# Designed miniproteins, single chains, continued (2), part 94

Each design is a single chain, and the fold is of that chain. pLDDT is the mean over its residues in the fold that is shown.

## One batch from the design tools (miniprotein)

Design m7118
Fold by ESMFold2-Fast:
Structure m7118 (fold): chain A 65 residues (1-65)
Amino acid sequence: SDADLQKAFDFLDLDGDGYITKEELLKRTDYTEEQVEAIIKEADTDGDGRIDFDEFKAYVEKRTA
C-alpha cells in the first residue's frame, strides 16, 4: 500500500522536506553506516545523496518483488 510506504517514508524523513538523507537513515534505523550507504547508492538514481518518495517506493518494490 502506498499509504504504508508513505508512513515509512515520513518516519525516516525527520525534517519533512520530502527527502531521506544518510543522517536521517542512521538516526531512525539500526543499520550500520555501510548498510545506509548501500541503500542510498541503490535507491538514489540522480546521485544527489538523498532519496525522494518515488525512489524509496521503487527501492522497496524492487526488494519485495
Scores: mean pLDDT 75

Design m7119
Fold by ESMFold2-Fast:
Structure m7119 (fold): chain A 62 residues (1-62)
Amino acid sequence: KVLIVKAIRDYEAKTKDELSIKKGDTILVKDIVDDDWVYAKNLNTGKEGKIPIKYLDLVEEL
């Protein structure tokens, strides 16, 4: 399942498998990892990784 959402907050990756985002970035959600994390691509930077769900406009759609 593919979903395109906006970042609602800035997040800095803490590990190599995490994704950095900035508020307003367009995020392509590729997979839901668990209740707290998704695997996504930041379409503004081209980077992929895990990002906490609470930083995305995804919570309202779940």
Scores: mean pLDDT 77

Design m7120
Fold by ESMFold2-Fast:
Structure m7120 (fold): chain A 101 residues (1-101)
Amino acid sequence: GLGKKLLEAARAGQLDEVEKLVAEDESLLYAQDAQGRTALHLAAEEGHADIVLYLLKKHRAIAEKLLLKQDKFGKTAFDLAVDNGHEDIAEILKPIVDKLT
């Protein structure tokens, strides 16, 4: 389905595909993989700062809600960025997460 395509595009860093799918149906951002990870989780885990910034700039309300969402291991998108050494994404997300928590 389209949710699976979004998750695969986010993991692969395919910004154009993410933009097309999300523009068609913003609710696809709530899609989760088998580990409970959303497109935001996967983009942060893989270091795709361009996708993270796109979501924060164009889909802010949903992106902020997803920043509070934990996967099945209790990890947020911020946690996955830190765990995988993506300091650029961690620096983008930290001030937003601090305001939400």
Scores: mean pLDDT 90

Design m7121
Fold by ESMFold2-Fast:
Structure m7121 (fold): chain A 72 residues (1-72)
Amino acid sequence: NKKKAIEYVDKAIEALKAGDEDKAAEYAQKALELSTDPEAREYLVKGLQALAAGDYEKAIEYLKKAKEILEK
């Protein structure tokens, strides 16, 4: 479900803005599991990799790009 994947991306971004990296990773992973679009999945993977590297600005950027793709 695209709508539910978008909801998890939004929750991941909110968690990151709140400084909760564990919740952000959990929500981004759930968005990835629900996403079937290959381009959206690529950006979700990049977002998770940026999260693991501690680059929260880049993680938010990739998560926003994934959301834009899913909203089409």
Scores: mean pLDDT 86

Design m7122
Fold by ESMFold2-Fast:
Structure m7122 (fold): chain A 84 residues (1-84)
Amino acid sequence: LEELVEKVKKLSPTAQKILALLYSNFDRELSAAELAELLGVSQSTVSKSLRELEKLGLVESRKVGRTTRYRITELGLEVVKKLS
């Protein structure tokens, strides 16, 4: 957990903001388009950051129709609590 917290601190500012947004919305799933709109960045920037977070196991994805939706994992919740 401690190593993972340190890895998150070294991620891009966008990845950290996405993780914080998903933490604040832990009861729902958000698309890359919704995250891009909320953060005022491109969908490509969001998608790159989401890939980093998924590789660390902090975010998971699910296909709904033609849209991929993202949510924070239990591990992601624990990491964000440690960052506070």
Scores: mean pLDDT 82

Design m7123
Fold by ESMFold2-Fast:
Structure m7123 (fold): chain A 61 residues (1-61)
Amino acid sequence: MKLAKALVDFEDPSGDYLSFKKGDLLEILKDLGPDFWVAKSLKTGEVGLVPKRYVEIIGEK
């Protein structure tokens, strides 16, 4: 699986984006182009949109 690490704390009460904290691990599920991924939080199991600029790819398994 393709893994990313959150670079910042981010909270979205609307539910359109995935909420996460700095250092959280995310599984990348889908690439939506230059600005966004669909990702799953490995901490919470929630799925949502993630801005690419807020996360760093750390590898694939």
Scores: mean pLDDT 79

Design m7124
Fold by ESMFold2-Fast:
Structure m7124 (fold): chain A 65 residues (1-65)
Amino acid sequence: MEEFKVGDIVQALFDYTAQTPEELSFKEGELLEVLEVLDEDWVRARSLKTGEEGIVPKSLLERVE
């Protein structure tokens, strides 16, 4: 699969509630902008709906074309 890049718009596949203060909470279908690719499992993203920033598991996201 294609790796996420800074500036990519991604869509949440599921609702997620932050488990730590660094994580972002989001709802299924929410659009996020990738700000930083941290590792194989995590990105830092900003919600386009709320403007909030946090780290997000890559497995819960898909890239929007």
Scores: mean pLDDT 81

Design m7125
Fold by ESMFold2-Fast:
Structure m7125 (fold): chain A 84 residues (1-84)
Amino acid sequence: MNDAKKYLELGVKLLEEGKYEEAIEYFQKAIELDPNYAEAYKNLALALARQGKWEEAVEAANEALKLDPSDSTPYQELAAMLAE
């Protein structure tokens, strides 16, 4: 029931629509259901960065990397935003 993947998918759609505040809420719900969900932390980091919440974005990116060390995507996204 309450599948964490469902909340992640809803958050990703909101993120793509530029609805960052709502996307953050859904990613947080996905994490509440599955605290080891690296993909939810990755998307949370991006959404937080899009809102200018850089400290929180870095923390989420660090958590994602701890859970999935083979994927540096959160750091790549943050670096791309800082280069602009």
Scores: mean pLDDT 80

Design m7126
Fold by ESMFold2-Fast:
Structure m7126 (fold): chain A 66 residues (1-66)
Amino acid sequence: PTVEELAALLTREFGLSPEAARLIAELAKYSNASPELIAEVLHRLYGVPRETAIRAAKKVIELLAK
C-alpha cells in the first residue's frame, strides 16, 4: 500500500488527523521503528493516546508485511 492509502485507512479506523496518520505510515514503511517507538512519537507530537497509537502502528506494520 502507498503512504496515502495507509493514512486514509488510519484516519477512518482510528480517527487520527491526516498529519498523524501520514507520519505513522511513513515511519512504518521507511523506518525500522517498532510499534512502541512509533506510538511514542505520535503521543509526543500529536497527543495521540499511547494505546490508540500502538494499535494504529501495529495495523500499518501488519498491512506492510504482505
Scores: mean pLDDT 83

Design m7127
Fold by ESMFold2-Fast:
Structure m7127 (fold): chain A 61 residues (1-61)
Amino acid sequence: APGTKVVALADYTAKTPEELSFKKGDVLTILEVLDKNTVLAQNDSTGKVGKVPAKYLAPLP
C-alpha cells in the first residue's frame, strides 16, 4: 500500500535512470505499486525516488 515502510534485503545499483539504488538495510517508503514485481519507492536515507524490484524488499518488523 502507498506509504508502507519496507527494508532492503540486499545492495542494488540502478541499471537505468528510472531505477532506485539502495543498500541492504535501507528503509524505503512505497509510493506506488506498479505491478507484482515492481514498486515505485523513496529511499528514506537519500530522499531519491525510483523503481525497485519488489523481490529485494521485506516488511519492517
Scores: mean pLDDT 80

Design m7128
Fold by ESMFold2-Fast:
Structure m7128 (fold): chain A 60 residues (1-60)
Amino acid sequence: MIGIVKKDYVAKTKEELSLKKGERIEVVEFLDEENVKVKSLDTGKEGIIKRSDLLEVVEF
């Protein structure tokens, strides 16, 4: 599943991924009920984002 970042997101922890508006991201894995592993297709970086933040900042 590929989405487009609709607003900037700043990582709150070292395990989280910062995202910039216009980046394409791929959902790699649902780790648990709250945490999602994502990959930026533009930068190649991977990280975790909370599901609620993902739904707020990414459009699929």
Scores: mean pLDDT 79

Design m7129
Fold by ESMFold2-Fast:
Structure m7129 (fold): chain A 74 residues (1-74)
Amino acid sequence: SPLGQELLEAAREGDAERVRELLARGADVNYANSLGWTPLHIASRLGHDEIVAILLAAGADVSAKNIYGETPAD
């Protein structure tokens, strides 16, 4: 999904306003790229605390594992 890929990018960039906009437009909060990275993995790893809070409020899966077996908390 284009919205899912844009959500990963917004999470990486720390753009909280764009994260909210994309979620409002129906972006899948649990979208995973080909390596299993979700927006929550990226935001957590980069310390984007506001985005972590937004994603969790939107129903992000805290237990999602990427292909390396890493969760967002790892």
Scores: mean pLDDT 88

Design m7130
Fold by ESMFold2-Fast:
Order: C-alpha cells, then sequence, then structure tokens
Structure m7130 (fold): chain A 121 residues (1-121)
C-alpha cells in the first residue's frame, strides 16, 4: 500500500520497478495522490519517466484537484515539468481554487518553470 508511494517520493528507481510488478501504477493514497504526484512533487526525474512508461495517468487529480504538473510546477522541478508536458500533461488544468500549474509556479517564484509553461500555452 504505502510502499510504492514512499519509493516514488524517495526516487528509488529499482524499488519502484519491482513494486510495479504487483501494484497499480495509478493507485491513490489517502489524499488522492498517485505515485506520479509524489515523484513529480519530489523532483524524481528517473521515477517520473519510469511511471509514465508504465502507464501512469499524467492528468490524474488529487483530492485538491491538482495534477502531477501542478505539484512539479509549485516545487520548481524544471526537468519533471518538461517530461510531464512531453507526456501530454494538461497545461490548462485547474485545481479546486481555480489555479493552473503556471499560477502555482508564479506564486512560488519558479521563473524557469513559469517560462516553460508559458511556452506550452
Amino acid sequence: TGLLFAAAEGGYVERVEELLKTQDVNAKDEEGRTPLHLAARSGRVEVVELLLKAGADVNAKDDKGRTPLHLAAESGHVEVVELLLKAGADVNAKDDKGRTPLDLARESGHEEVAKLLEEAL
């Protein structure tokens, strides 16, 4: 249950790969977050790539309406943002407060992420 989420958040690539043999890549935790949400929030580039290849829903929403792209943008993880956009992340997705990933990048002062999201509009 919690093992895949902890491994994804921690960036443990080989452990994520082993756990994906028996666990749902799109499983949700108590906050509605998928492994992809946690890897994206934590900037785990290799785990994000592995989860996307395993069929992770790039546009999954947590209990606050946030996608993995929202969390990567809020946390300033440039390389993760690029991977999520390439995988078809919805740049216009709004959370429960009506905020886009671009709004979160700007509010958090992540200028490089904000530039990438503006170019993807």
Scores: mean pLDDT 91

Design m7131
Fold by ESMFold2-Fast:
Structure m7131 (fold): chain A 70 residues (1-70)
Amino acid sequence: SMELRQEMLRLIGEILRIIGEIIDLEKELEKAKEAGDEEKAKELEEKIKELEEKRKELLEKLRELDKELE
């Protein structure tokens, strides 16, 4: 259905946004580690972990919707 395709595209867009955020945070984490900023590194690692968990949940939801189209 058109509605199911729209929801899948929305989820794909959200997943891509999260991947981009993780990439940016990984770059910041590398810089923080190089600078010896342990507090900032810890905060960035926590944010990355949270985003990775959200990405996993969205990917699982996308897979379930994809099964409905098969």
Scores: mean pLDDT 85

Design m7132
Fold by ESMFold2-Fast:
Structure m7132 (fold): chain A 133 residues (1-133)
Amino acid sequence: SMEEVNAPQPSLGLMTPLLNAAANANSKEDVEKVRELLEKGADVNVQDPANSDTQGATPLHLAAANVRNEYSVETVRLLLENGADVNAQITGGPYKGWTPLTLARRFAAPEYRDEVVELLLENGADESLVLPT
Protein backbone atom coordinates (compact mmCIF):
# COMPACT_ATOMS: atom_id res chain seq x y z
CA SER A 1 0.00 0.00 0.00
CA MET A 2 1.03 3.66 -0.32
CA GLU A 3 1.19 3.99 3.47
CA GLU A 4 3.63 1.04 3.77
CA VAL A 5 5.69 2.30 0.81
CA ASN A 6 6.22 5.73 2.45
CA ALA A 7 6.48 4.60 6.11
CA PRO A 8 9.91 4.82 7.81
CA GLN A 9 11.14 1.30 8.61
CA PRO A 10 13.02 0.71 11.91
CA SER A 11 14.99 -2.16 10.27
CA LEU A 12 16.21 0.37 7.65
CA GLY A 13 17.45 2.91 10.24
CA LEU A 14 14.17 4.85 9.91
CA MET A 15 14.64 5.16 6.13
CA THR A 16 11.58 4.72 3.92
CA PRO A 17 11.66 1.74 1.48
CA LEU A 18 12.45 4.05 -1.49
CA LEU A 19 15.33 5.79 0.37
CA ASN A 20 16.81 2.38 1.27
CA ALA A 21 16.31 0.96 -2.26
CA ALA A 22 17.90 4.04 -3.91
CA ALA A 23 20.90 3.90 -1.52
CA ASN A 24 21.54 0.21 -2.29
CA ALA A 25 20.54 -0.29 -5.96
CA ASN A 26 23.41 -2.26 -7.56
CA SER A 27 21.60 -4.95 -9.61
CA LYS A 28 18.78 -5.30 -12.18
CA GLU A 29 16.56 -6.68 -9.37
CA ASP A 30 17.33 -3.59 -7.22
CA VAL A 31 16.35 -1.24 -10.11
CA GLU A 32 13.08 -3.20 -10.45
CA LYS A 33 12.43 -2.71 -6.70
CA VAL A 34 12.87 1.08 -7.13
CA ARG A 35 10.49 1.01 -10.15
CA GLU A 36 7.86 -1.03 -8.23
CA LEU A 37 8.01 1.38 -5.25
CA LEU A 38 7.49 4.38 -7.56
CA GLU A 39 4.59 2.58 -9.34
CA LYS A 40 3.00 1.97 -5.90
CA GLY A 41 3.07 5.73 -5.24
CA ALA A 42 6.30 6.19 -3.30
CA ASP A 43 7.17 9.90 -3.03
CA VAL A 44 10.17 10.32 -5.37
CA ASN A 45 11.21 13.40 -3.33
CA VAL A 46 10.76 11.83 0.14
CA GLN A 47 13.31 13.16 2.65
CA ASP A 48 15.27 11.08 5.18
CA PRO A 49 13.47 11.78 8.50
CA ALA A 50 16.41 10.57 10.61
CA ASN A 51 18.56 13.08 12.52
CA SER A 52 21.67 11.54 10.89
CA ASP A 53 24.41 12.43 8.38
CA THR A 54 21.78 12.09 5.60
CA GLN A 55 19.04 14.19 7.27
CA GLY A 56 16.73 15.52 4.55
CA ALA A 57 18.44 13.50 1.79
CA THR A 58 16.11 12.42 -1.05
CA PRO A 59 16.27 9.13 -3.00
CA LEU A 60 18.20 10.99 -5.74
CA HIS A 61 20.85 12.16 -3.22
CA LEU A 62 21.37 8.56 -2.02
CA ALA A 63 21.36 7.08 -5.55
CA ALA A 64 23.90 9.70 -6.77
CA ALA A 65 26.21 8.88 -3.81
CA ASN A 66 25.81 5.13 -4.54
CA VAL A 67 26.87 5.13 -8.24
CA ARG A 68 29.09 2.03 -8.65
CA ASN A 69 27.80 0.25 -11.82
CA GLU A 70 25.33 0.56 -14.74
CA TYR A 71 22.37 -0.39 -12.50
CA SER A 72 23.10 2.43 -10.03
CA VAL A 73 23.28 4.86 -13.01
CA GLU A 74 19.92 3.45 -14.23
CA THR A 75 18.47 4.12 -10.74
CA VAL A 76 19.50 7.81 -11.00
CA ARG A 77 17.85 7.96 -14.47
CA LEU A 78 14.67 6.24 -13.21
CA LEU A 79 14.32 8.72 -10.30
CA LEU A 80 14.83 11.71 -12.63
CA GLU A 81 12.23 10.32 -15.09
CA ASN A 82 9.77 10.10 -12.15
CA GLY A 83 10.18 13.80 -11.21
CA ALA A 84 13.05 13.76 -8.71
CA ASP A 85 14.20 17.29 -7.81
CA VAL A 86 17.66 17.39 -9.42
CA ASN A 87 18.60 20.42 -7.26
CA ALA A 88 17.31 19.15 -3.88
CA GLN A 89 19.60 20.11 -0.97
CA ILE A 90 20.27 18.02 2.14
CA THR A 91 18.80 19.84 5.18
CA GLY A 92 21.03 18.63 8.03
CA GLY A 93 24.20 16.86 9.11
CA PRO A 94 27.69 17.24 7.56
CA TYR A 95 26.24 17.19 3.99
CA LYS A 96 23.82 20.08 4.61
CA GLY A 97 23.30 22.01 1.37
CA TRP A 98 24.76 19.24 -0.85
CA THR A 99 22.93 18.49 -4.11
CA PRO A 100 22.81 15.15 -6.00
CA LEU A 101 25.44 16.60 -8.38
CA THR A 102 27.86 17.36 -5.51
CA LEU A 103 27.36 13.83 -4.08
CA ALA A 104 27.93 12.23 -7.52
CA ARG A 105 31.18 14.21 -8.01
CA ARG A 106 32.47 13.17 -4.55
CA PHE A 107 31.26 9.56 -4.17
CA ALA A 108 30.45 8.08 -7.61
CA ALA A 109 32.89 5.40 -8.79
CA PRO A 110 35.38 6.98 -11.29
CA GLU A 111 34.29 4.72 -14.20
CA TYR A 112 30.63 5.96 -13.95
CA ARG A 113 31.18 9.47 -12.54
CA ASP A 114 31.24 11.38 -15.86
CA GLU A 115 28.12 9.54 -17.10
CA VAL A 116 26.05 10.32 -13.96
CA VAL A 117 27.34 13.93 -13.75
CA GLU A 118 26.32 14.48 -17.41
CA LEU A 119 22.91 12.84 -16.73
CA LEU A 120 22.29 15.22 -13.78
CA LEU A 121 23.44 18.29 -15.78
CA GLU A 122 21.19 17.31 -18.74
CA ASN A 123 18.28 17.23 -16.23
CA GLY A 124 18.99 20.80 -15.01
CA ALA A 125 21.50 20.33 -12.17
CA ASP A 126 22.89 23.72 -11.08
CA GLU A 127 26.65 23.62 -10.39
CA SER A 128 26.36 26.84 -8.31
CA LEU A 129 24.07 25.24 -5.66
CA VAL A 130 26.86 24.49 -3.16
CA LEU A 131 27.00 26.24 0.22
CA PRO A 132 30.26 28.14 0.81
CA THR A 133 32.59 26.67 3.44
Scores: mean pLDDT 81

Design m7133
Fold by ESMFold2-Fast:
Structure m7133 (fold): chain A 60 residues (1-60)
Amino acid sequence: MPYLQAVHYLGQGIQYYEEGDKEKALEYLEKSLEHAEKSPPEKGEAIRKLAEELRKKILE
């Protein structure tokens, strides 16, 4: 379940980023990272990497 929530929130973060809603994008990426941390390491690491890369791009 945590993995599916992490994927869902990652998708929401990407969508808000594409819409230019930087604040909402960061909010949902943070939620994705929290749920990825509760996921199995193999699956959670992949989501964490994607979310952190996008977060860095937003914050620069």
Scores: mean pLDDT 80

Design m7134
Fold by ESMFold2-Fast:
Structure m7134 (fold): chain A 60 residues (1-60)
Amino acid sequence: MEVKAVATYDYTAKTPEELTLKKGEKVVILEEIDEEWVRVRSEVTGKEGIVPKSYLEELE
């Protein structure tokens, strides 16, 4: 089951694998990579990348 989330803070990608997010941007969590990082797809831009889990709030 895909988990939807929203960015609670702006995040700027530091590597090509990371995704830049704006506060309030909705994403789909595709995969949990480790304790700190998840792979997401932005519902706004359609781009995929990894972001810190702590920057997201999971939605129903």
Scores: mean pLDDT 82

Design m7135
Fold by ESMFold2-Fast:
Structure m7135 (fold): chain A 96 residues (1-96)
Amino acid sequence: ESPLHRAAREGDLAEVERLLAEGADVNYRDVMGWTPLHLAARAGHAEVVELLLRHGADPTAKNIFGLTPLDLARAFGHEEIVRILEEALRRRREEE
């Protein structure tokens, strides 16, 4: 697990921002294919989700189980994060 993965899972908004400013890869995948966005969405950290998306996090990314951040937000009942991710996915489709 990278420092950015840990900060995203813990909801440490200041640490996420600092690591991204220092050049951390927002889309870095761990050995199980999890990105920081997956972990923030699973944990219910809406502000971290928004920050990661602003820095170019891919909302379509799938882990080794075929799960997207949206799938995790739905599974864990994080309605605000579901709305944020659905909007991000809509914007991405409109840019095709």
Scores: mean pLDDT 86

Design m7136
Fold by ESMFold2-Fast:
Structure m7136 (fold): chain A 60 residues (1-60)
Amino acid sequence: AGMIAVATKDFPQLLPNQLAFKKGDVFEILKVHNDNWWLAKNLKTGEVGYVPASAVKILS
C-alpha cells in the first residue's frame, strides 16, 4: 500500500507530466522522485503524474 496524501491547495497543470488538482483531492503516492516532486495517482480520476510535495500532506 502506498502513502495517502491530500491536496492542501488547488494546482494547475503547468507541464504535461504533472497533475492538475483541487484542494481536498486525495492521492496515493507511488514514488518520491525528489524533495519537491512526487509521483502520485489521483484516486478520483485515476490519473497518474507528478504533484508538488509543497501542495500535499501525508495522511498517515
Scores: mean pLDDT 81

Design m7137
Fold by ESMFold2-Fast:
Structure m7137 (fold): chain A 84 residues (1-84)
Amino acid sequence: MSLHQAAILGDVSLIDPEADVNIKDTQGNTPLHLAAYYGHEEVVKKLLELGADVTAKNKDGLTPLDIAEKYGHEKVAKILKEAL
């Protein structure tokens, strides 16, 4: 899916602002979860501007913040904490 691919690749130009920003993949990950996993600060910021749900949990019960902290993406974790 295009938003999930944008989050994986870290490319903000692939983000369609008319798409469902909270769409979940087969693992329950939103684009925000994947951006947090890969540490893509600019994609995280863009998704938050578009109304991404920072409290969404994937199938493992993890929020995007939990993922950012688990994988040591300190700047992404700070951005997500400020959005809570």
Scores: mean pLDDT 84

Design m7138
Fold by ESMFold2-Fast:
Structure m7138 (fold): chain A 66 residues (1-66)
Amino acid sequence: SMEEQMAAFEETLRAMVKDLKSRGYSEEEIREIAYFAVDALAKKHNWSEEQKEEMKRRAEEIIEET
């Protein structure tokens, strides 16, 4: 389901953000990587534009909270 896809991606994204921050990547660099991943997943799973923007919003929240 979309919910399962989003949850799995969210967990992966949290691990990625934590790892990249520990390696000294900037917030801008991490955001670029995260947005690229969202765009790739949106194309692969035929997400709507609204769903893609929602996931980008969640990615930004994860980057800020991590």
Scores: mean pLDDT 81

Design m7139
Fold by ESMFold2-Fast:
Structure m7139 (fold): chain A 92 residues (1-92)
Amino acid sequence: DYKELYATLSPTEKRILKLLAAEQRALSASEIARALGLSVGTVTRHLRRLEEKGLVKRIKRGKTTYYALSEKGILVLMSLPEEERKEIEEKS
């Protein structure tokens, strides 16, 4: 159940998923940390948990690692009420 899975996420993990959806591109841990006002270490721990849950995918480009929503991550966010979906400005 995608709604139940989303409900198990921490507030920070929910913010990371919404940010990735809003930006519609892969982001580095440093970019996510700057956008959310968090430390890179905090963001990296949450990204590892989200990757373990299959909600984000890790993409290496040169020496930098980027993260993007997985198919499952997109479906989880699309399962949310319309009010929460407006926060991410993502259609479909």
Scores: mean pLDDT 80

Design m7140
Fold by ESMFold2-Fast:
Structure m7140 (fold): chain A 112 residues (1-112)
Amino acid sequence: RKNAILAFTEDPEVQQSLKDFIKKVLKDGADVNAANNSGLTPLHLAALLPESPESLKLIEELIKAGADVNAQDDDGNTPLHLASIGGHKEKVELLLKAGADPTAKDKYGNTA
């Protein structure tokens, strides 16, 4: 799973599609906490993106728009779990400052 998610997010076309989706959610005033079929919210998707000034800005804008920083996907992963899996230190720090729970466990007992 970790390797598949990381490989998926290394594709520049996939990265651009995820960024475009998040920007559309923010622009259209859509529910920033709406989950896809896997329970992934826009904040989960932003946490999966490679660390960049743009991806950090998207996280900040989602949090400002009322994103639930502790939302869990179908595997119990929070955005903090996904940022930690990617090794994204600045995303981890930003999510923690926004009230992310570092002790939250996924359904396999893993913490962020």
Scores: mean pLDDT 76

Design m7141
Fold by ESMFold2-Fast:
Structure m7141 (fold): chain A 123 residues (1-123)
Amino acid sequence: PLSLNEQLFNAVIAGDLDRVRELLAQGADVNAKIQEPLELFGFDLTGATPLHLAVIMGDLEIVELLLEQGADVNALNAQGRNVAELRNERGQTAFDVAAIRSGQETAEQIRALLLEQGLVVRE
């Protein structure tokens, strides 16, 4: 059977807000790290958190829920990269992929929310 954390990753990728809420209420770790090598949209997501996934997916409502539940806005993947530092094989950011998936306005809302919550953007 899948762990609660594995079910949480799947629910975030599926955009299932109600399921994400249920799994967090059942004790899924909001800051759970993907333990196995995972690549999605050309990003290396090994050691990434549900927040990394939600941002790439462009899902503002799930991003908001994860932050409300104590998601670490500066969580690092296995390569030591937070969500602002992710680049795929095309040089796209997580916000670039979010804009493709959900539109530029939604991607900008997600970025603004994360910056308000203390997201560090290093040059």
Scores: mean pLDDT 88

Design m7142
Fold by ESMFold2-Fast:
Structure m7142 (fold): chain A 78 residues (1-78)
Amino acid sequence: MSPEEIIEEAKARLLAARPEQFELAVAVFLTEAIDRLKELDPELAEVVEEQMERAAAGEFADAAALVRALDEAIRRHR
């Protein structure tokens, strides 16, 4: 699985989660993505981890806002 496929799968899972499960979905799905990315693209793993930390700090209203921030951060990394 490519780094891009790992991120797209994580984003899809975040968007599919119920709003009341957003915090849990972030903790589970982004942690799984970061762990897989650390082996394939460590720098991209750091970018995703930074967005997960922002989500933990309450910076995103919902999964859609977090996914937009992830897409923007990844685009700047490339």
Scores: mean pLDDT 84

Design m7143
Fold by ESMFold2-Fast:
Structure m7143 (fold): chain A 62 residues (1-62)
Amino acid sequence: FEVEAIVKEDYTPKNNTELSLEKGEKVKILKVIDGSNVEATSLSTGKTGLIPTKLIEEPKVV
């Protein structure tokens, strides 16, 4: 199933596996990695990577 979420705040990646995100960007959640991280694709940049779960509003099922 596909889930979209909105980024709560700007985020600078700490390494190459994480996404650079801006507040208000939409991301497509691909899978939950653990309680702190999800794998997602940024809909604005098309890049896939890890993001902290705390940056995400409640996801919308698509």
Scores: mean pLDDT 73

Design m7144
Fold by ESMFold2-Fast:
Structure m7144 (fold): chain A 63 residues (1-63)
Amino acid sequence: MKGDIYVATKDQPVDAPAVLPFKKGERVLVLGEFEDGDLLAQSLTTGRVGLVGRNLLEKVGSE
């Protein structure tokens, strides 16, 4: 996959159908970014794709 990998800094519950649920410490693959600050990401734990708030993620493996 061509996206960057991020780790969740907090839990994210499901608040809307487009939102990606995850737990703190789970990793996601970022697929894109939207103007409202949301990221389109795939959970590496569940394989689900959805929206994630940028403030909940930290980039891993920046080399």
Scores: mean pLDDT 72

Design m7145
Fold by ESMFold2-Fast:
Structure m7145 (fold): chain A 60 residues (1-60)
Amino acid sequence: SSTVLVLQERLQKLGYYHGSIDGVFGPATEAAVKAFQKEAGLTVDGIAGPETLAALEKVT
């Protein structure tokens, strides 16, 4: 998915994602989302919803 590719690229730029940018939302991508959510003070649910995406846009 192009959406997941952009998500992985942004998380990798911030140092949360260390896997391959493959567009697959797997355990590594979920862990990176949760790590970012914890650091940003968001609900840690591992879901890249509108709140998480908006927070990423502010820092990338």
Scores: mean pLDDT 80

Design m7146
Fold by ESMFold2-Fast:
Parts: C-alpha cells; sequence; structure tokens
Structure m7146 (fold): chain A 71 residues (1-71)
C-alpha cells in the first residue's frame, strides 16, 4: 500500500514538477516508510515549486488516491 501510494504520488508529481525536483522527491520518498509522511512531504515539495491552484489540485488527487488504497 505505501509503495503503491509513493508510485502514484510520483506519477501525479511528474505532470507538474521539473525533472530535477521530481528526482529529489523520488529519492526522499524511497527513504520514507510511512504513507502519511510521504504524502505530507510531497505536498510541501509541490507547494514550493508550483502555483497555488496546481498545488491544491495535486493535494486533492493525493487524498483521493489515499482513500482508494485505504490509507
Amino acid sequence: KTEEFKERILEEAEKILDPEVLERLREALERMEDANDAGTYAAIVVAEHVDEEKAKEFNKKLSEIAKELGL
């Protein structure tokens, strides 16, 4: 579940983050064992690098994915 959530975070982030930022996010997520920590960190990284509307949409998608996975 956590690994599946991380993969889906990276799929959504790839659409809106620069490749260098995406690679740093991938490396950070690989070191995280908790799905909530991974989601929170991804939300912070996205908020720092994209506009408010894109960040809001990303957070909404992550919440939907987490619910689908029972997290």
Scores: mean pLDDT 83

Design m7147
Fold by ESMFold2-Fast:
Structure m7147 (fold): chain A 85 residues (1-85)
Amino acid sequence: KIEPFSDEEIEKLFRLFDLDGDGVITEDELKEVLASMGLDPEDPAVQAYIKEFIALADKDGDGKISYEEFREFLSDPEKLAKFLA
């Protein structure tokens, strides 16, 4: 079973994804982080992962992930299992 992240780990991960420091993670920031990990952001599979992550984490449907939504996503092993399975 996938263990949920600690608050400290969530803060570190959020800072890695929140590239412009505006307190939200955008689709463009997710693409930039994934590209830095060696993933092609133009790959349909990578785009599908980004879309799935936003759909699971974004509670208000604005296409942006707040720190609160990001924390909830990483603290919920069910959402993590759905995203990673």
Scores: mean pLDDT 70

Design m7148
Fold by ESMFold2-Fast:
Structure m7148 (fold): chain A 105 residues (1-105)
Amino acid sequence: SDDQLLRLSPELQRLVEAVTGKRFETLTLAELKELLREIFDIFDRDKDGVLDRKELRMFLEALYGRPLSDEELEAELKRMDKDGDGKISFEEFLAWVLENYAEPV
């Protein structure tokens, strides 16, 4: 599964390019997990290992390339936050990105 090749959405391609300086159309699952950990850690401003509402907004605005409404942010938070604690773990973040912004080749 870690060697599985994934096609990145245009939004994810742009975000990865902004962070790494290189655009990737495809990455292995292992490579994408590594990059998503780096991206998560960039947005985890208080270094507590989770994204709060403010940090999640910064990430989503970077991913979408536009400001988000409070309604859009609340909807995405509810989709990701399986524990209902108002904070996004790396596991929840990874699952959401893989479900919505990457597909098997």
Scores: mean pLDDT 85

Design m7149
Fold by ESMFold2-Fast:
Structure m7149 (fold): chain A 65 residues (1-65)
Amino acid sequence: GAEFKVGDLVKALFDYTASTDEELSFKEGEILKVLEVLNDDWVKAESLTTGKTGLVPKNYLEKVS
């Protein structure tokens, strides 16, 4: 996929339910802002819909062009 970086806007491709309190729950189509790229699998993001922050699996996200 496209390389993610801090400040990128990304779109949720699928609904996600957080498994831990560190993770962010979101709905398909939500726009998130990347706050931190932790590794190849996870980013820390802020939901622009809810204002909540947390860990998000990268494979659930698509970079907004």
Scores: mean pLDDT 83

Design m7150
Fold by ESMFold2-Fast:
Structure m7150 (fold): chain A 101 residues (1-101)
Amino acid sequence: LGLTPLHVAARRGDLEEVRRLLAEGADVNARDDLGYTPLHLAARAGHLEIVELLLEAGADVNARTKLTARTPLTLAREAGHEEIVALLLEAGADEETVLLS
């Protein structure tokens, strides 16, 4: 098990718990056993305000999962969370490279 309390709060959409954990010094870039960060889980779940808070706390916008090399941006796109996609791009998320570019 590699899940921290911050992973659980981010996945559940518990904004106040995320804020409290970050104030207590929780590692914003903690990785679970599959390489997921709290930002991956919040982005996939559609929790826009938590994504904003994690990015403000220094979350790695380009973090990749261990097995599938998925970023928070790819998870948000797959889940259809357009506002989170826009926010991640504004925060410096890498665009998908066109094979011809």
Scores: mean pLDDT 82

Design m7151
Fold by ESMFold2-Fast:
Structure m7151 (fold): chain A 71 residues (1-71)
Amino acid sequence: KEELKKELLRTIGEILRLIGEIFDLERELKKAEEAGDEEKAKELREQIKKLEKELEELKKKMKEIDEELKK
């Protein structure tokens, strides 16, 4: 169970890092949209979408580890 707890904490850390990155990109997206920089806004939206997908995959992994820890 100790190794699973370490994996859980590491996965939580990765999730928090991605949430922070998404938040920063959303702030940059708002600035780009306010500046009328459509090209930059488009690139930022694609990056956010990619990170959101990675976040969902990590959340799924976290749930799987949590379920294993309950056994």
Scores: mean pLDDT 83

Design m7152
Fold by ESMFold2-Fast:
Structure m7152 (fold): chain A 91 residues (1-91)
Amino acid sequence: SLEDAMKKRRNALEEIQKKQEKLFEETVKILKDFYENNDIDALKKNSKNLFLQYLIRQYSEDELREIIKAMVEQYEKAKKEGKKVYLVIPR
């Protein structure tokens, strides 16, 4: 039925959202680990993550350090203020 089809679609969307949230949390953890330890080789090993692969391709190691620092600090500030949190590439 149409109702069953819509329920199946909703469940599929909820699973996609859960998967995206997990990927987001994993990405945040990787960025925080880099912020704390400055291990560029460990960061590059996670390059299978498309967002991290993009950052690694676009920026030098020094630029990447500054960008990731700004991203982590912005994330932590937004989280502390109770705002919806996103990873934003600084200008």
Scores: mean pLDDT 76

